Designed miniproteins, single chains. Designs and how they scored, part 51

Each design is a single chain, and the fold is of that chain. pLDDT is the mean over its residues in the fold that is shown.

## One batch from the design tools (miniprotein)

Design m1868
Fold by ESMFold2-Fast:
Structure m1868 (fold): chain A 110 residues (1-110)
Amino acid sequence: SAEEVARLLREARRLMKEGDLEKALELLQEAYAILKEKAPEALAEAEKVMSSIFGIENLSVEDQLAKAREAIKAGDRVQAKIHMTKAEMVLILALGYIDPELARELLKSE
């Protein structure tokens, strides 16, 4: 559900701030899996928009999460956070196409 995606994204953000990047990555992957199954068109549009904003050709949540995982393995927590933040922004935008109010509340609850 949209509410479940919002809960996962809020918890992932909290864990990222606390430095638990491994657990945050799991929650971002779970939110991605739900959106990919339930709202693939919203996810694709969000990836297209964020590709333009970041200046990255064919930006995908899957690729950003994979790069974050490799950065964590390499001990590069800065690069891990960068890739996870890009994935999070795409997922928040995708949620915004489904439920704009939940996306706004998520952005306010920094």
Scores: mean pLDDT 87

Design m1869
Fold by ESMFold2-Fast:
Structure m1869 (fold): chain A 56 residues (1-56)
Amino acid sequence: MEEQARLAARLLLRRSRTEKPMSKDEIAKQIATAFGIPLDKAREVVDRVEAEEAAA
């Protein structure tokens, strides 16, 4: 379940860079809605994916 949310976060972050800019809050809200998780949890997932992308 967490892996699916992380995949969605990666996809949305990449779309934000290449197509239409989205804030991390917008991405977190999309994930929270799609997976039925609290917004704070979704923000944590987005932050973790962003940190992994920055490290790679």
Scores: mean pLDDT 76

Design m1870
Fold by ESMFold2-Fast:
Structure m1870 (fold): chain A 75 residues (1-75)
Amino acid sequence: SRREQLIEQIRRLQREGRLSEEQARRLIARIEAGESINDILAASDVATAQLLAEILAEIYRPQVEAGREAARALG
């Protein structure tokens, strides 16, 4: 499901013109092939890596917030 969310966000960036159709297709193919997100980021150009980092931050924000709440409750 997180993989599906990442793919949908990449398609959104393509529709917005922030990624080319070729860039979006290659990124989706790597994700669907089971390549790690860290490896994809490391292999990406700076602009693409920044866009991917932005998407990842949005997707994982709820987990970060939950972790912060848990840390506050424990100490």
Scores: mean pLDDT 75

Design m1871
Fold by ESMFold2-Fast:
Structure m1871 (fold): chain A 60 residues (1-60)
Amino acid sequence: DEAERLREEAIERLERAPPEEREKVLQESMDRFEQLLRRAQNEAEMLAVLAAGEELRRYA
């Protein structure tokens, strides 16, 4: 799952990033989710992207 993969990568990046860079990492990850959401072909794909993005926001 592309959305789940992006979420896992983003969380790993956030956990490794110094506090000063977390906002930038989060923004870049959210931009990638936005691009993936625009590529979604059906409701299930859209919901997966939205769920992954919400989970990422929870960790930031």
Scores: mean pLDDT 77

Design m1872
Fold by ESMFold2-Fast:
Structure m1872 (fold): chain A 86 residues (1-86)
Amino acid sequence: SHMEEERKKRADELEKKAKEYVDQAIKVASTEPNAELLKGIAVAAYASPEQGKKLIEKYKDQLSPEAVELLKKAADYTAEARKLRE
C-alpha cells in the first residue's frame, strides 16, 4: 500500500515535469518555421512516448536543437511515469 502510494506520487511528479517540457516546446514552436510539426511531435511525446521518440528522430533535422532537447525530455519523463503506473 505505502509503496504503491509512493510510486503514484512519483509518477504524478514525472507527468507534471513532462507537461512542463511539452509547454516549453510549444512556446519555442512560436519561433520555428515548422511550428505545426513541432506541436504535433510535442503532443505525441506526451500521449505516446515511444511514438514521440520515433517522430523526434525522424524530424530532428527540421527542428532547433533546443526544441529536440525539450521534446526528448517530455517523452522520457512520460515513459518513466507510465512505467511507474504499471
Scores: mean pLDDT 79

Design m1873
Fold by ESMFold2-Fast:
Structure m1873 (fold): chain A 57 residues (1-57)
Amino acid sequence: SHMEELRRKIRELVSRYTAYSIRYIGYLLDGDLDKAKEEEEKRREVDKKIEELEKKL
């Protein structure tokens, strides 16, 4: 169903969000602010996509 496909897409994006969040925290702990910022930007882009899909639930 449309709803099942939508939930699957959201789960894929949440997985990517989690991966970027883990790398972001790792770089912060290492003091690598430039790399942390890159992961944060990727995370924000995925978060935006999640919000758009959640509006369709």
Scores: mean pLDDT 88

Design m1874
Fold by ESMFold2-Fast:
Structure m1874 (fold): chain A 60 residues (1-60)
Amino acid sequence: MLVGEGEAEGKKVVLTVEGDKVTVETEFDLSEEEKKALEEYLNTHVDEARALVEGLQAAK
């Protein structure tokens, strides 16, 4: 399991990559549709999701 935690505009964003599944947890008030769409995009682009998580980890 790979977990990346970052911050945007003072709010936390956490990405968890486990195999081919990506989940997003954020302090942003995202709509259910927006969160689902983001997770679906990341689940189809797992390599890009891993790169994003690595970027978030490097930022900490």
Scores: mean pLDDT 70

Design m1875
Fold by ESMFold2-Fast:
Structure m1875 (fold): chain A 72 residues (1-72)
Amino acid sequence: SSALEEAVRNSAEELIKVDKENPDDVGAHGEALAPAVRLALEQRGAGSADERGDVGAEALRRVYEKYEELKK
């Protein structure tokens, strides 16, 4: 549980660094950082192979939501 939260937070903090340098780059870098959160979600036991496609989208969503939260 803490490992997933840490991965989400670390990826979101990297997006904040990107945003400080160039806000327009956030979208591209968010997608590049999502694999770390995806790995943490898979290690949590995300279920069957059919759910694997949704894990990538869920990872990206969690990173952006945490980034928006930390940006406030």
Scores: mean pLDDT 70

Design m1876
Fold by ESMFold2-Fast:
Structure m1876 (fold): chain A 55 residues (1-55)
Amino acid sequence: AMEEIVAEAKKLIDEGKSPGEIVAFIDKRAEEAGLTEEQRIAIYAEASRYLDEKS
């Protein structure tokens, strides 16, 4: 589900993974889960918001 991918992406951000690795992770998980473009955009938005809050 979207919330699981968001939680995993936030964990990768906390672990200091590169932006490229985080994007690749989100894209792979969204494709495997059969998510829509709108759902993938929502995941990116949440991950970006979390990164901005951490900064």
Scores: mean pLDDT 80

Design m1877
Fold by ESMFold2-Fast:
Structure m1877 (fold): chain A 61 residues (1-61)
Amino acid sequence: SEEKLREEAKKIMEKGGIKDEFTYELTLLVLGKDWEGLRELLLSRNDPETAERMLEVLKEL
């Protein structure tokens, strides 16, 4: 199912016009429902408040 997750992530990125590696990794974690990995990734690039807001939005997808 990893190959299918990669395909789905690429499709989402194409629809959004997004091409950066960070967003690709983020999309994979969202599709895999890896919320701990997603929180960790978001905290590596964002302040804690922004990371939590992003996580909340992404969980609703």
Scores: mean pLDDT 79

Design m1878
Fold by ESMFold2-Fast:
Structure m1878 (fold): chain A 80 residues (1-80)
Amino acid sequence: APSPADLEAEVLIALGRMYYALGQLLASKGDLEGAIESYEKAVELYRRAAEVGSPEIAEEARRLIREAEEKIEELRAKIA
């Protein structure tokens, strides 16, 4: 059975994925600043998941952080 900490980490990952999806939607509409803010929120949630979750969940969260950070860097380069 999932521990309370693992459940919390999974919920944080799910919320982060929702913000990641929002970032993709905003970028598709040309709202690059809004997209960056949404991806940054996803990174915050994934970092919290990595802190509370098991080593396996923390590894997944770190991969998701990298994906979101790559999107942030790509969009920042377009704005600069």
Scores: mean pLDDT 89

Design m1880
Fold by ESMFold2-Fast:
Structure m1880 (fold): chain A 61 residues (1-61)
Amino acid sequence: SRQLSREEALEMARAALARMPDYSEEEQRTAVLLMGAIARSTGDPELEALLREAERVLAAK
């Protein structure tokens, strides 16, 4: 769709999260910021949970 659907947002967030361990710290920060923007725009609790997991991956560095 021309707008990000909930399913598209979840798919993209999961794909980004799966790749995060291979990212540099700067790339991980960018991924967290982008996930945060998506979660904030949708208000979806599942996207918020994925954001929290991404923040945990960043914190482990």
Scores: mean pLDDT 76

Design m1881
Fold by ESMFold2-Fast:
Structure m1881 (fold): chain A 62 residues (1-62)
Amino acid sequence: LRERILAFLKANPERLFTPREIAEALGASQSAVSRALRELAAEGLVATVRVGDRTVYGLAAP
């Protein structure tokens, strides 16, 4: 799942997504996607952004 999330974000590097949006795009559970996103963020591979009460994710940094 982590590799699929990274591939999805690399295809859309300028965009930010909620875990639900990624889960729907990949046909995965939101809980599994949220867990994988937290791991990827801890590794520095994805960026996390707070927008009000929402957390969104995108490809980290370049």
Scores: mean pLDDT 77

Design m1882
Fold by ESMFold2-Fast:
Structure m1882 (fold): chain A 92 residues (1-92)
Amino acid sequence: MEEAAEEAREAAKEAVRAGDEAGDPAGGAGAAIAAAGAAGMAALGLGEEAARAAEGAARAAEAVAERGGSEAGREAAEEAREAAEEAREAAE
């Protein structure tokens, strides 16, 4: 559970950075909020909810990456996917 929360927080930081670099700070902020939500849920032991929130964060990060085409956007998408996978494992 703690590992899933840490991964989701890292995804949130990468999403903000990706949004700034892509010129889409609102998209980055949206992805970061979703990732932070996943982290909170994971910390509370809400595995299924955390997994769904992390998946949402991954989708949002992917959208930012597609718009910006930047390396930071791709890194944010990868971190969000890792957070989603970790949350799914915690939900098992």
Scores: mean pLDDT 64

Design m1883
Fold by ESMFold2-Fast:
Structure m1883 (fold): chain A 62 residues (1-62)
Amino acid sequence: METSDPELRERLERARELAREALEKNGGVLSEEDIREIAKRAGVSEEEAATAASFVAAERLA
């Protein structure tokens, strides 16, 4: 399922920013609670927030 919706892209970018901040605060690890909080604040699903967090963590590892 792919969407070219600019609003969705903006929300996903927000989720990545929040995930980046949370990873810095927690030493590179996010709990399920952190993911739920990111999802609520960014306006995305928990699954989308988890994907954003994994992407940000992978970028830092590379």
Scores: mean pLDDT 76

Design m1884
Fold by ESMFold2-Fast:
Structure m1884 (fold): chain A 65 residues (1-65)
Amino acid sequence: SASERAVLLALARREILELGRERGRPDLAQTVIAELEARLAATTDPAERAALIRESMARLQKLMA
């Protein structure tokens, strides 16, 4: 449902922002979230959306390595 998608995105955003803040790179966290939101706007498939969230978290970790 749209409500479930909104909750999962909110949780993903919170985790990404928290990691960025902890590492002193809130700018990278915001960039990753913006990219994720743009990609999620193009699809409603639950499996694809879950994959995009995981990919975005991995991308943030790689950028902060």
Scores: mean pLDDT 81

Design m1885
Fold by ESMFold2-Fast:
Structure m1885 (fold): chain A 98 residues (1-98)
Amino acid sequence: ASEAELLVGVIEILAAVAIQYLEKNGQLALAERIRAALDALVAAYAAGDAAAVRAAAEALAEALREAAKATENPEDAEALLKLAEQVRRLGAEAAAAL
């Protein structure tokens, strides 16, 4: 339980960084999509549903990959892709720790 809580907390921080970046760059629709995906992950975790946590983490990672594709700066795009992979991995670990 405590391990899953910490892993979800890390995902929240990573998603917040991506949201802040997208909002500063005028990508409000992508920022809102990531926020919605994060909210779904937090709700799945609160429900104790491991399968839903994994699925929500995959959806959040997909939203981050789409944000990377919309990003013109190659370094920022690479950073968003790395965040997507971290979110997917941490989400799977959080689901396993439930």
Scores: mean pLDDT 88

Design m1886
Fold by ESMFold2-Fast:
Structure m1886 (fold): chain A 67 residues (1-67)
Amino acid sequence: GMEHIEKARELLEKAEELAKKGDLEKAQEYINRAQDLLVKAVLEGHVEEAQELGKEIQKLMEKYGIK
């Protein structure tokens, strides 16, 4: 359900806070968890919402040099 999108967004916000502090390892961990939830959201039919949040994750990764 949309709960997977909502939780992924919370994890992304936490990842950005960690990246701002220079903790890229923990930021990557939270990003990986958010991406897992987006896969579940896609399987449930929330494709458009998952794609939008996926773009936000990519922008965060690019901004902080996370791979």
Scores: mean pLDDT 84

Design m1887
Fold by ESMFold2-Fast:
Structure m1887 (fold): chain A 55 residues (1-55)
Amino acid sequence: MPDEDEIDEALARMAISVARLMPKEEAIEFLREMAEKTKSPVMKELLEEAIRELE
């Protein structure tokens, strides 16, 4: 449902913002762990895109 996707997108963007304050290696590990644990395809895709940008 749109509301669930919007919440998941917001959570992913917050996680990405927090990760940008970390050293690169720790940021990648943090985002990867969240991507593996999430059940939201939207959140997973946004987190995986952020990991690719950091690599």
Scores: mean pLDDT 78

Design m1888
Fold by ESMFold2-Fast:
Structure m1888 (fold): chain A 65 residues (1-65)
Amino acid sequence: MDELIERLKKEGEEAIKNKDVLSAYAIAVSAAMLLQAARSAGDEETAKRFEELLDEIVKKIKELE
């Protein structure tokens, strides 16, 4: 799980760096889906980590405009 979170974070950071808004949105959607899955499974720790990742990516996307 940690490896997946770090991979998504790295891919999100690369998309933001490259101004690739579509790829950044794809990572945000993936994080949102995984957040919902973790919450449904009762894994609050994993859910918080995906929520943090989602919030970071969404904030960066908005900054790109």
Scores: mean pLDDT 80

Design m1889
Fold by ESMFold2-Fast:
Structure m1889 (fold): chain A 75 residues (1-75)
Amino acid sequence: MALSAEQKAAMWRALALQGTRPDGRLTREELLAAGLSEAQVDFLFANYDTDGDGVLDPAELGRAARSLAAGALVA
């Protein structure tokens, strides 16, 4: 599965923002406040919010980070 440059940028911004949170959990509102578009936030929640709680926890965002790392390792 190929991620667009904007989707990769959204994942990097979300990971950077996660590092500023004590428990690493990110809400839709926090991602939008960080400058992500609604489409970028919807992409992250649709693909990585697997329990549907409306929050991206470190394990869910860790999957996004692994997708980015896997792309970097094979490219």
Scores: mean pLDDT 70

Design m1890
Fold by ESMFold2-Fast:
Structure m1890 (fold): chain A 58 residues (1-58)
Amino acid sequence: SAAEKAKKEKARKEALEKLTEIGVKKIKAAVEKDHELLEELEKEEEEVKKKLEEALAE
């Protein structure tokens, strides 16, 4: 349905925005050699990807 397609598209857009933000922060953390922040951001990135996969599998 159109509603289901809209829901999945919204999930993709939200995930892309979050992953882009995390990606920028990871680059900054890597340049600053902030290893603790980099590990935390990597965990957040994995959670966003997992939630997106679950949303798309519905």
Scores: mean pLDDT 83

Design m1891
Fold by ESMFold2-Fast:
Structure m1891 (fold): chain A 65 residues (1-65)
Amino acid sequence: MDDAEIRRAIEGAERAIALAEETGDKVILKVTLHELKELLKQVTDPELAARIEELIRRAEELLAQ
């Protein structure tokens, strides 16, 4: 997966988390969290990895509410 695909996936995850935060949809959070964890296994860029880790943290915090 190239950096452009990883960035698009991160942007998609950011939108999904924002929607879930607005609507309370836990299914969106669970799906997005799973996808982010899989994406993190594939990324080698430390800046992109840090962005994914922050989104994972946010999704887990929202899911715990």
Scores: mean pLDDT 83

Design m1892
Fold by ESMFold2-Fast:
Structure m1892 (fold): chain A 63 residues (1-63)
Amino acid sequence: GAREALAAAFRATGRETLSPEEAEALLARHAGGGREHVDRALALSGRETLSGGDLGGALAALE
């Protein structure tokens, strides 16, 4: 599912955050989300990149 894909992406990159483009691609492929979900998560966090928590919140909003 989308949450497993999220965990796999962080493990594969070895980074604590994903770029907006990486996050958009993940949400589009696995959750039916788009850039609007990424932009909302960035606005809520005040960050330029997305943590696992930021993307977990975006996925919860899509479910």
Scores: mean pLDDT 80

Design m1893
Fold by ESMFold2-Fast:
Structure m1893 (fold): chain A 112 residues (1-112)
Amino acid sequence: SEVERVLARFDALLAAGHVSVALQPLEEKDGKVILRVTVELFDPATGETVARFEGRAVVSKEKLDALTDASFDAFLKAIEDFEILRVEVRGASPEAQEALREYLEKKAKEKM
């Protein structure tokens, strides 16, 4: 199915390190930092972004310093809360994009 193909490609690109994670501090309060998280996965043959998601995460200030150059898996283990705000998959149906959102939310809960 398209959903299975989208999820399998996401896992393959993530496992191969064809991913960039950008963290932007939005607010700091009571030793915690609210982060805007942008994750892009790219096709290694073209360099084109094939999937992007944006989220909001909460992390302790002390753990934020450890997130420099962290993998996505290490990032998920460090955060206290994660909300997916947007998911975009190039050429995918709305159903496949929503399936990736649900998959990401499940993955975050399992690692936190």
Scores: mean pLDDT 80

Design m1894
Fold by ESMFold2-Fast:
Structure m1894 (fold): chain A 66 residues (1-66)
Amino acid sequence: MKYRVTLKGSEEEKKALVEELKADPYVEVEQEGENTYLVTLKGSVTHEIGTVLRLIGDPNVEVELV
């Protein structure tokens, strides 16, 4: 599945989250705007659910299904 992820918060927090996502071999990250990224999840359903819940639960992150 593909998700549009909009990052809020400090530059340090944004960089940390992008590095976290890029470190996952089942996640593809493509930058669409200054604070907006297209995230493609290629792992299992369990991995996808875990990743989406992590992002939705973050007050500095907005998630939209593409």
Scores: mean pLDDT 81

Design m1895
Fold by ESMFold2-Fast:
Structure m1895 (fold): chain A 56 residues (1-56)
Amino acid sequence: SASDAAREGVKLVEEKGITPEEAVELVRKMSKDSDLARTYAERLVRGAAEALEAEK
């Protein structure tokens, strides 16, 4: 689901110690099956990372 994908994006930022921009690029590579999937992955990862930063 979209919620699960967003949570996975947050985990990528935390567990791998990468920036939100790097996490978006990683998800883009994993989602090369379609441009739509890639675009949604970018938005979910970015939104999740921004939400995480807002909680500080």
Scores: mean pLDDT 61

Design m1896
Fold by ESMFold2-Fast:
Structure m1896 (fold): chain A 69 residues (1-69)
Amino acid sequence: SVEELIKQLETAIESAKKYKDDPVASRVGIKELEELIKKLKEEAPDNEKAKKLVEEAQRVIKELREKLA
């Protein structure tokens, strides 16, 4: 469900922020965030909560990628 995907993305964002200094955890987190973003864009493109979470997740991915570079 969309609600479960939202909850999974919220949890994945929290985990990514918590383990941002771990390169291995960050690589896994980026992949998980990207998969959840794709699913939410497909299943709930017009859901306002999902859109805001996707934007936050994209910011987190950018920050993690910059740190890994």
Scores: mean pLDDT 85

Design m1897
Fold by ESMFold2-Fast:
Structure m1897 (fold): chain A 94 residues (1-94)
Amino acid sequence: MKKKAEEAFEKALEKAREAEEAGRKGDTELAAKKAGEASKAGKEAMKAWGEAGDATRAAAAGVYGVGGGTTAAILAGKAAGNEEAYKAALEAAG
């Protein structure tokens, strides 16, 4: 579980960064897609470390993977000036 959690966490960080960049550029569709990928990977890392009894790393995965993706989706929606795009991005992020 730990090695799988580490790989999932690294993927979550990379996808969260990509989502943030897309959100900054106003690309709501790309930001939502990358935020969703970051959220999924972050949740996988959080669950795997949680099941291994590593609560600290599980919490970190939640903050960086899932939280980062959600923030990018919110920023993308605001940049677009469209509340429906914002809601769609949040749904994709989870």
Scores: mean pLDDT 64

Design m1899
Fold by ESMFold2-Fast:
Structure m1899 (fold): chain A 71 residues (1-71)
Amino acid sequence: EEERKARLEAVIRSHLEGDGLPEEKARFVAEALLAAHDATADGQVFETETGKRLTFRFDENGTLVVEIEDV
């Protein structure tokens, strides 16, 4: 659980730093980081106050996938 959270946080941070995200996208990533602090498993869903739904899942290779959609 703790190891999964740490890996999830590290992956999101790595992508954030590499991509040079604009402010709005950085907000979604920051919300994903906060949700990752509460998420303990793949498939976890977090709804933001901005009306976005963030879904966290791991693929077969253990790569984190974050899906963002409008609620």
Scores: mean pLDDT 56

Design m1900
Fold by ESMFold2-Fast:
Structure m1900 (fold): chain A 75 residues (1-75)
Amino acid sequence: MKEKVLEVVRQTLAPQFSESQIEAIVKELERALEGVKESDIHTILQKVSEVLQEFNVPGPLRTQVVIRVYEVLKE
């Protein structure tokens, strides 16, 4: 589950961000998600949103990432 979340973040950011920027975001997200249960969807979505905000990802793109992450987590 967490690996799918990280992959969705990478794929959604790829058109707007360099590979090195994406890997920095993913690394910080991996840290933020440590100890979070995969069933705790709300906490995962909150942490994803917070990390993207810290890296100044534009609002519309942040919303798109959160929606795509939610679609993966509800499966």
Scores: mean pLDDT 81

Design m1901
Fold by ESMFold2-Fast:
Structure m1901 (fold): chain A 72 residues (1-72)
Amino acid sequence: AAPTDARRALELAIEGARAYNAGDYATAARLFSEAVAYDPRWADAWAQLAEALRKLGRDDEAARWEARAREA
């Protein structure tokens, strides 16, 4: 990814982690989803998206993104 894309992905992931730690899993899932759109090769961001989705009970979707994280 371009340096700007990587920076934006990191900023979104930091905001997502803050939302997750505050218990706002819906906001965390959206922010991590945006982060992986900017940097689709960032395995940790895919894993964090999956974790937020599991907290929301979206287990089937989380399992797909956990598989994507392992292939990143």
Scores: mean pLDDT 85

Design m1902
Fold by ESMFold2-Fast:
Structure m1902 (fold): chain A 65 residues (1-65)
Amino acid sequence: SEAEALAEAEARGQSYTPYVKEVNEEIEKYEKENPNISKEEFFKKVNEISEKAARRVKEELERRR
Protein backbone atom coordinates (compact mmCIF):
# COMPACT_ATOMS: atom_id res chain seq x y z
CA SER A 1 0.00 0.00 0.00
CA GLU A 2 1.21 3.51 -0.78
CA ALA A 3 0.34 4.76 2.70
CA GLU A 4 2.31 1.90 4.27
CA ALA A 5 5.26 2.48 1.92
CA LEU A 6 5.32 6.21 2.71
CA ALA A 7 5.01 5.61 6.46
CA GLU A 8 7.78 3.02 6.36
CA ALA A 9 10.03 5.30 4.28
CA GLU A 10 9.54 8.12 6.81
CA ALA A 11 10.22 5.73 9.70
CA ARG A 12 13.30 4.31 7.96
CA GLY A 13 15.52 7.13 9.21
CA GLN A 14 13.75 7.40 12.58
CA SER A 15 13.08 3.75 13.53
CA TYR A 16 9.54 3.44 14.94
CA THR A 17 9.00 7.12 15.59
CA PRO A 18 5.53 7.84 17.07
CA TYR A 19 4.93 10.70 14.65
CA VAL A 20 4.63 8.16 11.81
CA LYS A 21 1.29 7.05 13.27
CA GLU A 22 0.11 10.67 13.58
CA VAL A 23 1.11 11.38 9.97
CA ASN A 24 -0.80 8.31 8.74
CA GLU A 25 -3.91 9.31 10.71
CA GLU A 26 -3.80 12.88 9.37
CA ILE A 27 -3.41 11.61 5.78
CA GLU A 28 -6.38 9.25 6.22
CA LYS A 29 -8.50 12.05 7.66
CA TYR A 30 -7.63 14.36 4.77
CA GLU A 31 -8.48 11.63 2.24
CA LYS A 32 -11.86 10.99 3.90
CA GLU A 33 -12.70 14.71 3.92
CA ASN A 34 -11.54 15.19 0.32
CA PRO A 35 -12.56 12.05 -1.65
CA ASN A 36 -12.55 13.91 -5.00
CA ILE A 37 -9.14 15.50 -4.57
CA SER A 38 -6.74 15.29 -7.53
CA LYS A 39 -3.70 13.02 -7.29
CA GLU A 40 -1.35 16.01 -7.57
CA GLU A 41 -3.03 17.88 -4.70
CA PHE A 42 -3.16 14.70 -2.63
CA PHE A 43 0.56 13.94 -2.97
CA LYS A 44 1.38 17.60 -2.36
CA LYS A 45 -0.63 17.48 0.87
CA VAL A 46 0.97 14.18 1.94
CA ASN A 47 4.43 15.70 1.50
CA GLU A 48 3.35 18.84 3.39
CA ILE A 49 1.97 16.80 6.30
CA SER A 50 5.11 14.64 6.51
CA GLU A 51 7.47 17.64 6.37
CA LYS A 52 5.53 19.61 8.97
CA ALA A 53 5.33 16.63 11.33
CA ALA A 54 9.06 15.92 11.10
CA ARG A 55 9.98 19.58 11.59
CA ARG A 56 7.51 20.00 14.45
CA VAL A 57 8.87 16.96 16.30
CA LYS A 58 12.47 18.13 15.89
CA GLU A 59 11.67 21.67 17.08
CA GLU A 60 9.57 20.41 20.01
CA LEU A 61 12.39 18.12 21.12
CA GLU A 62 14.91 20.97 20.84
CA ARG A 63 13.06 23.47 23.01
CA ARG A 64 11.00 21.46 25.44
CA ARG A 65 12.79 20.88 28.73
Scores: mean pLDDT 66

Design m1903
Fold by ESMFold2-Fast:
Structure m1903 (fold): chain A 56 residues (1-56)
Amino acid sequence: SAAEEAAARAAVAAARAAETPDQMDDYGTLAVSTSTGEIAAAGGAEAAAYARQKGY
């Protein structure tokens, strides 16, 4: 739906705004992604996938 697409776009924009170049540690991020990626998928990954599917 349009509301769901808008929510996915907002989630992607919020995620980009929340990330800071100050703390980008590839090793730490990779370790967290490997362990908790599926936990994050319960919230963020589905919205991100939906936005990607819609080209947002």
Scores: mean pLDDT 49

Design m1904
Fold by ESMFold2-Fast:
Structure m1904 (fold): chain A 81 residues (1-81)
Amino acid sequence: SAGLAALEAALAAVKAAKNAEEALDALVAGERAAEAAGDALAAAGLGAGILAIAVARALGLSDEEAIALGIKALEEAIKGL
């Protein structure tokens, strides 16, 4: 499915990210692409990843910890498809 492919691509990009900012940039780009395509399910899953990383950063967690939480949120979104 298109939504699954978008979330899987975003998961790969977040796993390859060197820091939380790079991970967020990849997720925001993915969310914009999903919104433009009308893929509400993919956009929601990407939004969950963005929120997880943003909350981790607000709590003062490391880039590694923030990325791990983003990965967990994306994996849960994929399982919910």
Scores: mean pLDDT 84

